# Designs tried in a protein design run: designed miniproteins, single chains, continued (2). Part 47

Each design is a single chain, and the fold is of that chain. pLDDT is the mean over its residues in the fold that is shown.

## One batch from the design tools (miniprotein)

Design m5615
Fold by ESMFold2-Fast:
Structure m5615 (fold): chain A 57 residues (1-57)
Amino acid sequence: ATPAVLAKAAAARAAATPEQRELIRVIAANLIAIGDTIEEGLKEGKVLPATPREEPV
């Protein structure tokens, strides 16, 4: 009957070990970089509206 304790336990698990957190951080950074590239392309309409696997030139 203490949801606050449960939330705190989840946060503690996220910080169980610094090495595990570092690994997750690296993975997250890579995903963010990919997402950022897509976001920029969508903003200019270069990625999604074109979606060509092979460009003419």
Scores: mean pLDDT 64

Design m5616
Fold by ESMFold2-Fast:
Structure m5616 (fold): chain A 87 residues (1-87)
Amino acid sequence: SAIEEFERRLVGLYLDAAELAKVDEEAALRQFRAGVVALMREHGFPEEFIAEVEALHDRAVAAGASFEEVVAAVMARVREGLLERER
């Protein structure tokens, strides 16, 4: 299903970024953010919702949240939005 493919790709973005975070956390956060935004656009999410997720990521990073905390918050919000679109 489209939802299963989206979830697989979202988890893949996390795993790739988590490997990069071991050597460059800032680069990992940038990579994860860009990947999530691209995935959401490909899946047809509203630009307003994408902007909300970008703002959530940016606020968490600015607040000094860890890589895992930022990723957990972003993934939770993206998954909520995905479920809201399911019919």
Scores: mean pLDDT 88

Design m5617
Fold by ESMFold2-Fast:
Structure m5617 (fold): chain A 88 residues (1-88)
Amino acid sequence: GMAEIQQLKKKLEEIEREADEIMERMKATDDVLKKIGATLRLIGLLLDVEGILKQGEKMGDKELVEYAQKVIKKLEEKIKEARELLKE
């Protein structure tokens, strides 16, 4: 229903915000264990968004599917950046 779609869109917005905050904290620290934890949290967020994508596909909501796909791409880019920061 509309309420479910609205809640899933809100979760995507919250995930985007959390991912940005994780990257800011990761760039602000030299602690390797904190960088590892940040990278694992980003991977967890990616799995959450993949679940939302699957729900959007089942519901036939094209806008939700497109938004979830956009967030997946952003998270994949952040995970790649996080992996490079771990090598430093």
Scores: mean pLDDT 88

Design m5618
Fold by ESMFold2-Fast:
Structure m5618 (fold): chain A 56 residues (1-56)
Amino acid sequence: NIAAFFRDYNAVVDQSDDSQAVIDVARSYGINASSVDQMYDIIVATYGQGVFTIKV
């Protein structure tokens, strides 16, 4: 399901940088977050640290 989430997440990000839209996508996948930072924390806790590519 994480692959399906990132597909929908990337579709939203490609069209708009609206943080609310990406939070709404996360919630549709059962990721109960109120902010982008909380969304990342929940995804990392559930799927692992390497799920997001972080720029150094």
Scores: mean pLDDT 67

Design m5619
Fold by ESMFold2-Fast:
Structure m5619 (fold): chain A 70 residues (1-70)
Amino acid sequence: KVEEYRKLADAAKEAGNPSLAAAYYIMAGELATPEEQADLYRDAAEYFKKAGNEQLAKIFEERAEKLRAQ
């Protein structure tokens, strides 16, 4: 199921929809291990930033850092 959401995120990226890509990375992250979740939340943050949503980008950057620190 994690792989399914990652494929959906990649399709959204190719379609030029960064907000949708970020949402699918979050869905993948919620089903993933903590190490994978940190990377997926970092990807979500990048795509929120590309969508112009700097506040959500900051939130998911911080969540990824906390997972890395555990």
Scores: mean pLDDT 80

Design m5620
Fold by ESMFold2-Fast:
Structure m5620 (fold): chain A 105 residues (1-105)
Amino acid sequence: NIKQQLLALINNLKNKVLESTKLTSNEKEKILTELNIAETIVKNMSDNATITDPEVILIAKLLIYNSYKIKGETITEEELEKELEKIINASNVEEFFTILKELLV
């Protein structure tokens, strides 16, 4: 169910972009483009995908990065890698998505 949980998080972020009063129309378009690319990747993902798959980690990284942009915050590549390390060390799917959801607040 990794694929369905990632799609749900992508749609949650898309709604936050559309409802944001802090983002310009140009900033919204750029973030929505990134989230649409993420959605396409997830839709083409294997139903047997695991939390250690590079494609799953790539989507998680993209969601964290865009969550910061939605808040009008900047994150460096080094800071983003530190946030991602919190997820990479998850022992199971439930822990992975619990940590990811907290990082997307």
Scores: mean pLDDT 87

Design m5621
Fold by ESMFold2-Fast:
Structure m5621 (fold): chain A 78 residues (1-78)
Amino acid sequence: KEEEEKQKKLDLIRTIIAQIRRENPDLSDEEIREKVREFLKKYYGISDEEFDELMAEIDTRQNRVKELKKKLEEEIAK
């Protein structure tokens, strides 16, 4: 149950990040992160602490994806 709730919040954050980035393509990752933080706090009641924990999880998962992409690029380059 906890993992399902966490996954739903992660999916929500990713969706909001994608929307804000689409609307503001010139903003840095830091600026988009702050806009997402305020949006989630206002409309979904997600605290600053919870948001930081969820973003740390997203960063960890994104680094894993980046590592997999690097391995795929190395395989294609052969």
Scores: mean pLDDT 75

Design m5622
Fold by ESMFold2-Fast:
Structure m5622 (fold): chain A 100 residues (1-100)
Amino acid sequence: SHVDLSKMEDGDVHVIESTVVLPDANITLKVTLTVKKEGDKVVTDVTITGEDGSVTRSTFEIDFPKDKNDKKAVNEAETKLTRGVMQAVQDFVRQQAAKQ
């Protein structure tokens, strides 16, 4: 899911719901992102729900672009946000695999 950080003002909250299908594992994950601008930070809460009904919550922060009209700075921040979400999903999958 794409978030346009250039349009976020302090205190703005965006909620994004996505379904992630891992075809090689035949699993489907529901991922809910709550993206909030807090001063010079973007705080993202990631909620992942597994097919077994297990729920994992994690939070990460990235720096908000100092100039929201700088397309390169905005793109870099959005890339960091995407990487944070991918890390949370990967951590969830690894945690599930470790429960043997």
Scores: mean pLDDT 80

Design m5623
Fold by ESMFold2-Fast:
Structure m5623 (fold): chain A 109 residues (1-109)
Amino acid sequence: SDAEKAEELLKEAERLIDEAEKAIKEGNYEKAVELLDKAIDLIEKAIELLKKVKDEAKKKALAKRGIELAKRVKELGLKLMEEPKYLTRSIGLVLRAIGIEFELELEFG
C-alpha cells in the first residue's frame, strides 16, 4: 500500500539520519551532507505517498514521523553550517526541512 511504502521510506530516512549523526561526530562532513540530502529526498517521496493514504489515523502518524525526521535534518544542517565549506549546502538542507515541516502541518495538522 502507499502507507506501507511511505513507512519504509521514512524508516530508511531515519537510518540515513542516524548515519549522518555518526559521520558528523567523526568529522566526515562530506558524508554527512550526502546522507542528509538522500534522507530529505526520501522524506519528500514519503509525503507524496501520504497524500494518497485514505486512513486518516495512519496518515497522521506517518506525517508526525516525517515532521520529527525533518526536525532532525534541520538540527544537523544547522550544525554543518558551522563549517564554512558546507554553508551553502547546509542552508539548502535547513530550508528543505522547514518546507517539509510547514507542508505536513498545513496538510495533516
Scores: mean pLDDT 89

Design m5624
Fold by ESMFold2-Fast:
Structure m5624 (fold): chain A 67 residues (1-67)
Amino acid sequence: EEFKEAYDFIKKYLESKGEKALTVEERQKIFDELKKKGISEDVIRKAFLEATSDYAKKVYRKKKEEL
């Protein structure tokens, strides 16, 4: 449950910003917001890894298809 909430939050943030790689400051703000929601730090880290990896794979595949 918590993982899904963190994953969806990060994914929507990435889509709204149009960036697959967030700045250190942006990542820290997301981390703090999720932590305030009561989500554990290990879950947030896993959600970040999975969400950014999935988003990066989509961007990379799209570029490869254009070639």
Scores: mean pLDDT 71

Design m5625
Fold by ESMFold2-Fast:
Structure m5625 (fold): chain A 80 residues (1-80)
Amino acid sequence: SSMLQRLQEKVEEVKKYLSPEMAKRLEALLDNIIEAHERGDELLLRFFLMALGAEIVIAQRRENLPEELVEELLRILNEL
């Protein structure tokens, strides 16, 4: 999916602004999203997309993540 590729690219951009701990959390959630999508597990996919969105909002508040990157990521998540 081209939208999954856009998500992967944007997560890589965002990780540059984050602590190693937060970056690992985003990687783990991204891996779970990819696996759920590959299996066609729509409920699990929606759960992990919501979890990633929540983690991004936390990262914005705690680690000075640029607002425009947060907005772009949330838009991508809503399109999946």
Scores: mean pLDDT 84

Design m5626
Fold by ESMFold2-Fast:
Structure m5626 (fold): chain A 78 residues (1-78)
Amino acid sequence: SSERRFELEILAGVAYIVAGVERVTGGDPRLVEAFRRAADYLEAGDLEGAIRALEEALRVDPENRLAKLLLERVKELA
């Protein structure tokens, strides 16, 4: 549906912004790559790929609130 596509575009945008912030603030490169991959998967409509990428982000940073929020919302759409 158009609503699902809009939600995926917003979630991808959030993941790209988070990856950019982590990169410029000297964050863990693995966390940067995980959010970037999640954004790419969300733009492609690959929810399973996005879930795996966000789970990787949580392996790097288990307390990352944005990764938890994105993972929960992506799972609701899958």
Scores: mean pLDDT 84

Design m5627
Fold by ESMFold2-Fast:
Structure m5627 (fold): chain A 72 residues (1-72)
Amino acid sequence: MEFIHLRSVEEFIDLLVEKLMKETGIKDPELIREIIKYILDSFGITEVDAEVPKDASLDELSEVLQKIIEEK
């Protein structure tokens, strides 16, 4: 089993966009990206350093986001 090491906010956003597109069926990645960027910016998230499973669920990614918010 391989983990993805998220080294930047951009990598985290890319992962969230892919997951949300798959789960919602929305075909506008730019719209999803803008929403995620707005949310992360509102929390002042400027750096990300986390390991997640390659097939992580949105719930698992939500836990990663919570941890990032708590660690800043």
Scores: mean pLDDT 76

Design m5628
Fold by ESMFold2-Fast:
Structure m5628 (fold): chain A 86 residues (1-86)
Amino acid sequence: MDGDGVITKEELKEKIKKIVGDKLSDEEIDEFVDKIIKFADLDGDGVIDKEEFEAMAEAFDTDGDGKVDLDDFLKKLVESYLESLK
């Protein structure tokens, strides 16, 4: 685990698995993680740094308080993704 505020694909996958539970297969979770990384990863290295995460979170933070919890942000992304599948 990278303590410098870098989010890896493995960390995203684990967090998303906890949020979706049995709603998505492992393959669907992998595809969703890849979509998140592609959206946030400006460098194309497959890693989301703290600045990329903050930019991504800011797009969903309508309050503008700059305090977005990673788990809350991921829950919103998961809910939006699941809604898009309907």
Scores: mean pLDDT 66

Design m5629
Fold by ESMFold2-Fast:
Structure m5629 (fold): chain A 69 residues (1-69)
Amino acid sequence: MTPEELLAEAALAHAGSTDGKVTPEQALAFLRDLGLTEQQAREIVEELKNEDGTVDARELARKVLEYFK
């Protein structure tokens, strides 16, 4: 299992999601629990937000890993 897969699963579990996606509010809460600032979390969510307003857990995980490189 890759670090990206582990983080994606953690985000989905944190949100209680069953469809591979999280809401912007759930994504913000997860990112802040990981120690990101509110500004960093908002910037990530706005960048990754889909047309329907959701955030893909795998895209969220990838972006988080880039921040902690």
Scores: mean pLDDT 79

Design m5630
Fold by ESMFold2-Fast:
Structure m5630 (fold): chain A 112 residues (1-112)
Amino acid sequence: MEEQKKLAEEAKKLLEELAKKLDNVEELFEAIKQLLDPNTKEEELSEVAKILKEFLEKMSKLANDESLPEELRKELNAAMKKIAEKWKKANEELQKKYAEELEELEKRLLAA
């Protein structure tokens, strides 16, 4: 439980950092491309890409743990809703600028 609380707090902090970075749609787009490119070395990842990767890894661990306290799930869901609102705005801007490429990237993220 203590370990799960720590992971949830770390994930929440990463979400807050990502929410700030979502105001830069170009940087976010490049970060997603880096994470989906198998030729990109971990050391070469941008700050946004590193934050995204770490967040996804922590969320994957939390999602597989049925013992996560309901209070922590509620806090994570609240943080996810906040970032989802910013993501919708960023996605609309990315769709307008990179419509075809973004659609392919979203499909890959859903498959991962």
Scores: mean pLDDT 64

Design m5631
Fold by ESMFold2-Fast:
Structure m5631 (fold): chain A 90 residues (1-90)
Amino acid sequence: LASSEEEREKMIAEILANPEVGQKMVDLAKKELPEAEKEIESLDLPEEEKKIALEAVEKIKEILETEKDPREAAAKIALTLEEAREKIAA
């Protein structure tokens, strides 16, 4: 399963190198976030994993509302997703 981690590392590197990638990630997050939240709430997941996922969604919403720089917003979103993944994997 190294593929998913490699793809995320590449995405973070591209965000740091190319502001347009950051903007596209922000646009995607804005579009997908309401569906992701709804799906997480509807899944029969352990409470701890569900809490971590919902906290990540809430943090991403806050980033999208407060961060004016798309590159910085995208980097923070990527970091938030990595943190959630690590907590769930623990």
Scores: mean pLDDT 71

Design m5632
Fold by ESMFold2-Fast:
Structure m5632 (fold): chain A 91 residues (1-91)
Amino acid sequence: MELIEEGEEILRQMEEIVRELKELAEETGDPELEEMLKRAERLLEETRKDLEYMKENPDMPRSEKLLIVAEMGARLLAMSVMLLVAKKLKE
C-alpha cells in the first residue's frame, strides 16, 4: 500500500517529464528531441507495467517491492537527466 503510493508518485513525476519533453519537441520540430520523447515514453510504459505487476502480486515480499520501487526511481532519474539535456540543447 505505502510502496504502491510511492510508485504512483514516481509514475506521476515521469508523466510530467514526458509532458515537458513533448512540449519541447512540438515547439522545435527537432528530431533529436522527438527521439528523447520516444525513449522517455518507453521508460514510462515499463514503469507503469512494474507498478501494475506489484498491484497484481500483493503477496510479494516487501524486499522485492522495495527493489521494484528503487528501479522505478532509477528510471525517473534517467528521465530527469534527459529533460535537463533537452532543455539545454534548446537553450
Scores: mean pLDDT 86

Design m5633
Fold by ESMFold2-Fast:
Structure m5633 (fold): chain A 87 residues (1-87)
Amino acid sequence: DEEERLVKQLLPGSEEMVREMLRELGIDPEENPDTVREAAERLARLAAEALVKTSRGEPVSTKDFGLKGLEILRESLERGRERKRAE
């Protein structure tokens, strides 16, 4: 419940970040709206989990967080391409 509220608050910023990252990778975010949405939701959830852990005084690895974020982006890109192939 608390994580879902944080995810909703983080979604707009996560979407903007994903759009910028896609442009840096030479991918047009406007041509991949489903990929942007999926990646943003997964990244927002990852960030919400890290914030909850931090608020509880639990250690959070910045390196692990960054690696998971990149993995989410890569997976979402692959899934987006598969969806377009099905169309």
Scores: mean pLDDT 75

Design m5634
Fold by ESMFold2-Fast:
Structure m5634 (fold): chain A 58 residues (1-58)
Amino acid sequence: SIADKIKALEATKEELRKKKAELSKSDDVLHQTIAGFIDAVIGNIEDRIEELRAQYEA
């Protein structure tokens, strides 16, 4: 269901937030770069959650 998809995306977003926080503590430029990409992915997930919430009411 749409509600299940939203829950899965929110769970994925939380895991990505945790991973980003850990990588951001690193002095490794590759880890910092990956943290930046994760931030972009989190933004895309938030957009998808908003789209699904709107669709759920339609």
Scores: mean pLDDT 83

Design m5635
Fold by ESMFold2-Fast:
Structure m5635 (fold): chain A 103 residues (1-103)
Amino acid sequence: ASDNAKMAAQSLVAQGEYERALKLVDEAIKIAGEADAFDYFVRGQALLGLGEYEKAVEEFNKALQLSGNEDNARILQGLAAAYKGLGEYDRARELEERAKKAA
């Protein structure tokens, strides 16, 4: 049943429903009592979409710490996008290079 919540949260992000995606992920974390790498990744994407770049960086860093190898490139791309939003272009470039190497 966790697969349905993950698909729903990702679908909400794809639809631009960022606040709804955050609420769904926060509810799932509360019920589970624990957050996985995917939960933090979705929260990061939603915050990035809302222009909350500093918070997006925090969530993507949590996702990266908990991530499996297959998610690393996507999380690093999210971090790079958030740092671009903050105007930290050199940091973003470094992360994009790491993402290419990880893919």
Scores: mean pLDDT 81

Design m5636
Fold by ESMFold2-Fast:
Structure m5636 (fold): chain A 81 residues (1-81)
Amino acid sequence: MLTPQEQQSFQQAVDLYNQSTTGIDQNRQLSNIINTVTSVDGLQRVLDFLTSLSQTDPNDGVRISSRQRVIDVQNRIRQLQ
């Protein structure tokens, strides 16, 4: 389960990502989203979010960036388990 603090920080970062109008700002917010969580459950939620973006986002740059970040998050989950 996400802590209330992690859930709040994650939601704020996702909201900032959704408000971003440039690819540069979107990439910056994707990095921020990963940094909002420290628990395995939180990282799994970030992984699900990034995996969805890597498959569904209309912007090729966002899809490519999200795929790279999926690998980073998967490695972090493995280190914590």
Scores: mean pLDDT 77

Design m5637
Fold by ESMFold2-Fast:
Structure m5637 (fold): chain A 74 residues (1-74)
Amino acid sequence: SSAGAGVAAAVGADVLARGEEGLPFDGEEMVRKVREAGEKLGAPEAAERLAELVRRHADESNRAVARALSQFAG
């Protein structure tokens, strides 16, 4: 859905910006942000799908997670 794409784009941009600043990636923090964005945009199912993606990629680099989120955004 367009709302799901919006959640992915916003989260992906944030992760990329943090990666450029050299900030550490926190998978649990990102899951919380994704769920909050989903509630705000009225897309909880899309947010849960993104949260599952974040959890699976939590052990990868910030850039790898950001790429996955950007791909989901389209």
Scores: mean pLDDT 63

Design m5638
Fold by ESMFold2-Fast:
Structure m5638 (fold): chain A 68 residues (1-68)
Amino acid sequence: MTPEERIEELVARADSAIAAGDDAGLFAVFQEWVRLSQELTPEQQRRFGEASKAVLDRYLAARAARAA
């Protein structure tokens, strides 16, 4: 699996966990995310940063909706 394919897989798993309210599953995805970030080139790290921010923004929005 390429780093790009793995980023897409982690985004899909994160979105699934967010939709399910599965905080443990989301945490597991974040652990894999941190591990992957250590193996990326600077170019891949920029794309990865954008993807991770988008996932975080979706998580925070979902959490805020549940708290309201």
Scores: mean pLDDT 78

Design m5639
Fold by ESMFold2-Fast:
Structure m5639 (fold): chain A 92 residues (1-92)
Amino acid sequence: GKAEINIELLSRSGSGSAEVIVKGSNLSKGGELKSLARINPDGSVETRLLSQKGSGEIKVEASNVSPGFSANLLITVKGNEDNDSGEKKLKL
């Protein structure tokens, strides 16, 4: 099947907008990964894994980040079938 991806905006600062893309890959059936992600004003992204059930990978990318914009996100990625993958894009 396809991975389920949830992106929750926890906080933002600055004016303007950003786009975020979250990719989940190689997820185990019933696997769940939770990560914090911070989008910095220079477009860099810092991630911190909070919990992992089963196996899989999360990648977070930001694009079109407005000058001075920053955001903190909570990301949850869940596998329904073995080797599930998926991506979700969100405009902040």
Scores: mean pLDDT 85

Design m5640
Fold by ESMFold2-Fast:
Structure m5640 (fold): chain A 80 residues (1-80)
Amino acid sequence: SKEEVIEKINKELEKLIKELEKLKETASEEGKKILDDAIKEIENFRKELENSTYSAETLEESFETLLEKVKETIEIVKKL
């Protein structure tokens, strides 16, 4: 169901936010700002999930796109 998809996505997003917060502890000042922006984007996505008119399939696709973007951001921060 769509509700089960949203619950699964929310759990993964919560885990991702915790990973980014942990990475902030050892990040440069520039890296911390980039990570804060990424966390804010994730939190905005979570808010959109609650009121979404999109199908479960569209939500899963949007989530995968967000994951790829966040992964790229983490790799950039690790080089800073």
Scores: mean pLDDT 85

Design m5641
Fold by ESMFold2-Fast:
Structure m5641 (fold): chain A 137 residues (1-137)
Amino acid sequence: MEERIAQLLEDAKSPDPQVRIRAAKEVLELSKDPEYAAGLIPVLQVLAKDPDPEVRRYAALAAWRIAPYDPEGVKPVLLELIKDPDFVVRSIAALAAATHKELAEEAIKDPVARSIFLMLRGLLPEEERKYLEELLK
């Protein structure tokens, strides 16, 4: 496990965008296993800052999958990605944050994240939507 995570961290820093995209895809695959969740956070922090929006899209999806297991660890990654210039990255990060009350409360303090939550509220289940509408007042 540790050797695999260390290799992914090095691949995430590669000058070759194809190597970084493959690392991001593997991080997303591993993110479905709770055993890897906390160990993947340092790799997600690198991938979330990648110049390629494709890499950041996989990072956002992986952070969403990790959020139920380590919401505090993914919080800084999700808050950064909610402000991402890529629409798909922003949408994934906002939906991920909206599924956790603590993450939603922190995210809505940012005016950009708040506007994104208002746009995406119709895609949320009724309880999460009602909670966000209350916070957005």
Scores: mean pLDDT 79

Design m5642
Fold by ESMFold2-Fast:
Structure m5642 (fold): chain A 61 residues (1-61)
Amino acid sequence: GGREQARKAAEAGRAGDAEAAARHAALTSMLGDYHNGNRGAAGGVAGGAEEAGRAAKQAMS
């Protein structure tokens, strides 16, 4: 019903926002940490951000 459709839409929106925020936070944190994030850390950061986004989707589901 409409309630289920609204819930799914809200979950999709939150998951997308959480993934974008997690990706940005991970990149900023790595670049400001003692690890050298600008030395090809994009792969590691992308993986971490995707995992965080997936966890957010699981929490919303």
Scores: mean pLDDT 60

Design m5643
Fold by ESMFold2-Fast:
Order: C-alpha cells, then structure tokens, then sequence
Structure m5643 (fold): chain A 71 residues (1-71)
C-alpha cells in the first residue's frame, strides 16, 4: 500500500528520536546505502541525515516524504 503524508507525519510523531537515515531505512528496508544517500540528496537532507526527525521543519519533512514516495 502507498504511504500517505498523514501516515508519514504520524510515524514521525510516534518515533521523534529516530534519525532521518533510520526513518528512510525503516520505510525502504530493501534500499542499499547508495539508494538511501540518493533519497537524502533529493530531499536536501544529506547534512541532517543523523539528526532526529523531531528537529525537521514541516517543509523538510514534506521534502523527505516526496523523495521517499518518488523513489
């Protein structure tokens, strides 16, 4: 099933201390390190990959959602 934005935001709210990289891995468990880096780059979040998802702005969270959905 396709992930919705509401489900994505709920996942962040339930797992606020999860890193951006860990969230990408959790949503795309078959993605290798190169695919994870491509998603982070597409979202503009390479510099924030190891930061907790709770510290993302809504615009950054939306960019990450789009990058994951478009993968």
Amino acid sequence: SSLTLDEFIELINQNPDMTVRELVRALLPEADEAEQEAILRAAGLEAKADMPVKDLSFEEAYALFRAIRDH
Scores: mean pLDDT 85

Design m5644
Fold by ESMFold2-Fast:
Structure m5644 (fold): chain A 78 residues (1-78)
Amino acid sequence: MLEEVRKLAEEGKGSEALRLVMEAAEKGDFELAEEGIRILEEFGFHEQAESARRMLELMKEGLSLEEAEKRLVEEAIA
């Protein structure tokens, strides 16, 4: 997973790299997801990393990936 995230980030595919990070979180591997977020930050995908961190916080509270995405949109539109 982390090697794939790094390859996608190197190719400029930040959104695809973000998807892999969130798939790890959905499987309950929050440590792996946090490492993936760090890779996104290393390659300059700061907005994707911030979104992923917020979604991880919500998922750690028991929300599904879909619910976390909905909450993030709600927070963004105030």
Scores: mean pLDDT 80

Design m5645
Fold by ESMFold2-Fast:
Structure m5645 (fold): chain A 79 residues (1-79)
Amino acid sequence: LSEEEREKASRAAEGAVLAAAGLRGGSATPDFAVTVLETIGGHGLSEEALRAAKEAIRAAAEREGGMTRRSAQLAGELA
């Protein structure tokens, strides 16, 4: 990924996790955050950048144990 694509993936991953947490709170899942990314947050991302953002969301959720502000920040860092 280019630096610009990585920055876009980072913002998209963080935004998707925050939106998922805001919409479902403690019921938010990584799969729901990925759905948010695909429908709202993923516009203008390449397929590679979108894949990186999806992997970052899942990795952050697994490490932090849920969809929180901390997992959102980590998803942005991992993308």
Scores: mean pLDDT 77

Design m5646
Fold by ESMFold2-Fast:
Structure m5646 (fold): chain A 96 residues (1-96)
Amino acid sequence: SSNKKAQLILEVSAGLLRMIGWEGLRLEDRALYIAQLKTLKTNLVAELSKYNPKLAEQLDADINAIIAALEAGELSPEEATDRILAILDEYASYLS
């Protein structure tokens, strides 16, 4: 089903985000962390839109807001990783 495929996309993206977050802590490179988040968001939204375009649009907006806060220095990379993981988990719950 489209919901099952959307759930798998969110689950895989959460795994990739955990790796990006770990690498951000290890390298202490905020610009690289933000660039990797933008790439993850673009790929996630593109794949998710094939199965649930409304959810993809909402997720794009939610992650963009977190990226904007990161770029403004209002969030740490660790806080941003935690918030996006929580969003991905919440969105996966809508598809159950």
Scores: mean pLDDT 89

Design m5647
Fold by ESMFold2-Fast:
Structure m5647 (fold): chain A 63 residues (1-63)
Amino acid sequence: SSSQQAIQSLDIEIDNVRERIRRLRAEISVSDEATRQRLRQRIDTLNRVLQQLQQRRAQLQQQ
């Protein structure tokens, strides 16, 4: 069904966002302060995207 396909696509996007966050966290440990601040901002943005994707997934499961 289209809903099942949409949920599968969202699961892939969620996994990709989580992997990007993990990579950025690893970069923080070897970065200077200015770079760390930029990386933390990127992580914050990705966490907001992650929450939005999780909300869409939950809505699709209710439909």
Scores: mean pLDDT 87

Design m5648
Fold by ESMFold2-Fast:
Structure m5648 (fold): chain A 119 residues (1-119)
Amino acid sequence: PAPSPETLEALRLAREAARALAAGDAEEAARLAEEALRKAAAAPRSSLSESAAILAGMVLAAAHVLLGDREAARAAERRTSEILGRPVELDVLGASEEQLREAARDIAALLEAELAAAA
C-alpha cells in the first residue's frame, strides 16, 4: 500500500534535516528533525515510518552533539526509543564533527532512495 501522508512528510522533513546538518546548519537540522520525529510518531507504524523515526532521531542527536548539548542528544535517543517502543542506540555521542557530517550525507542519500521507492 502507498505510504501515509504523515510517513511521507516525516521522510521529506528528515531528508531536509540531514541536508541541513551536512551543510553545517545544526540549528536548522535540529528544528527539521524535531518536526520529522513528530510526524513519524503520528504516522501508522510501517517499515518506512520506523526508518523515518530512526534517521530523524540520528540527525537530531547529531545536531545536538554539534551544538555542544549532549543531554539534548541523549533526550533525542530516548524520544526515538519511545516512538519505536524499543531501545535504540543512535551511536552519535562519541562521533567527531566530520563523522557526523559524513553520516548526515549518507542519511540524506538513504532518505532520497526511500522517497524515490515510495513514489
Scores: mean pLDDT 86

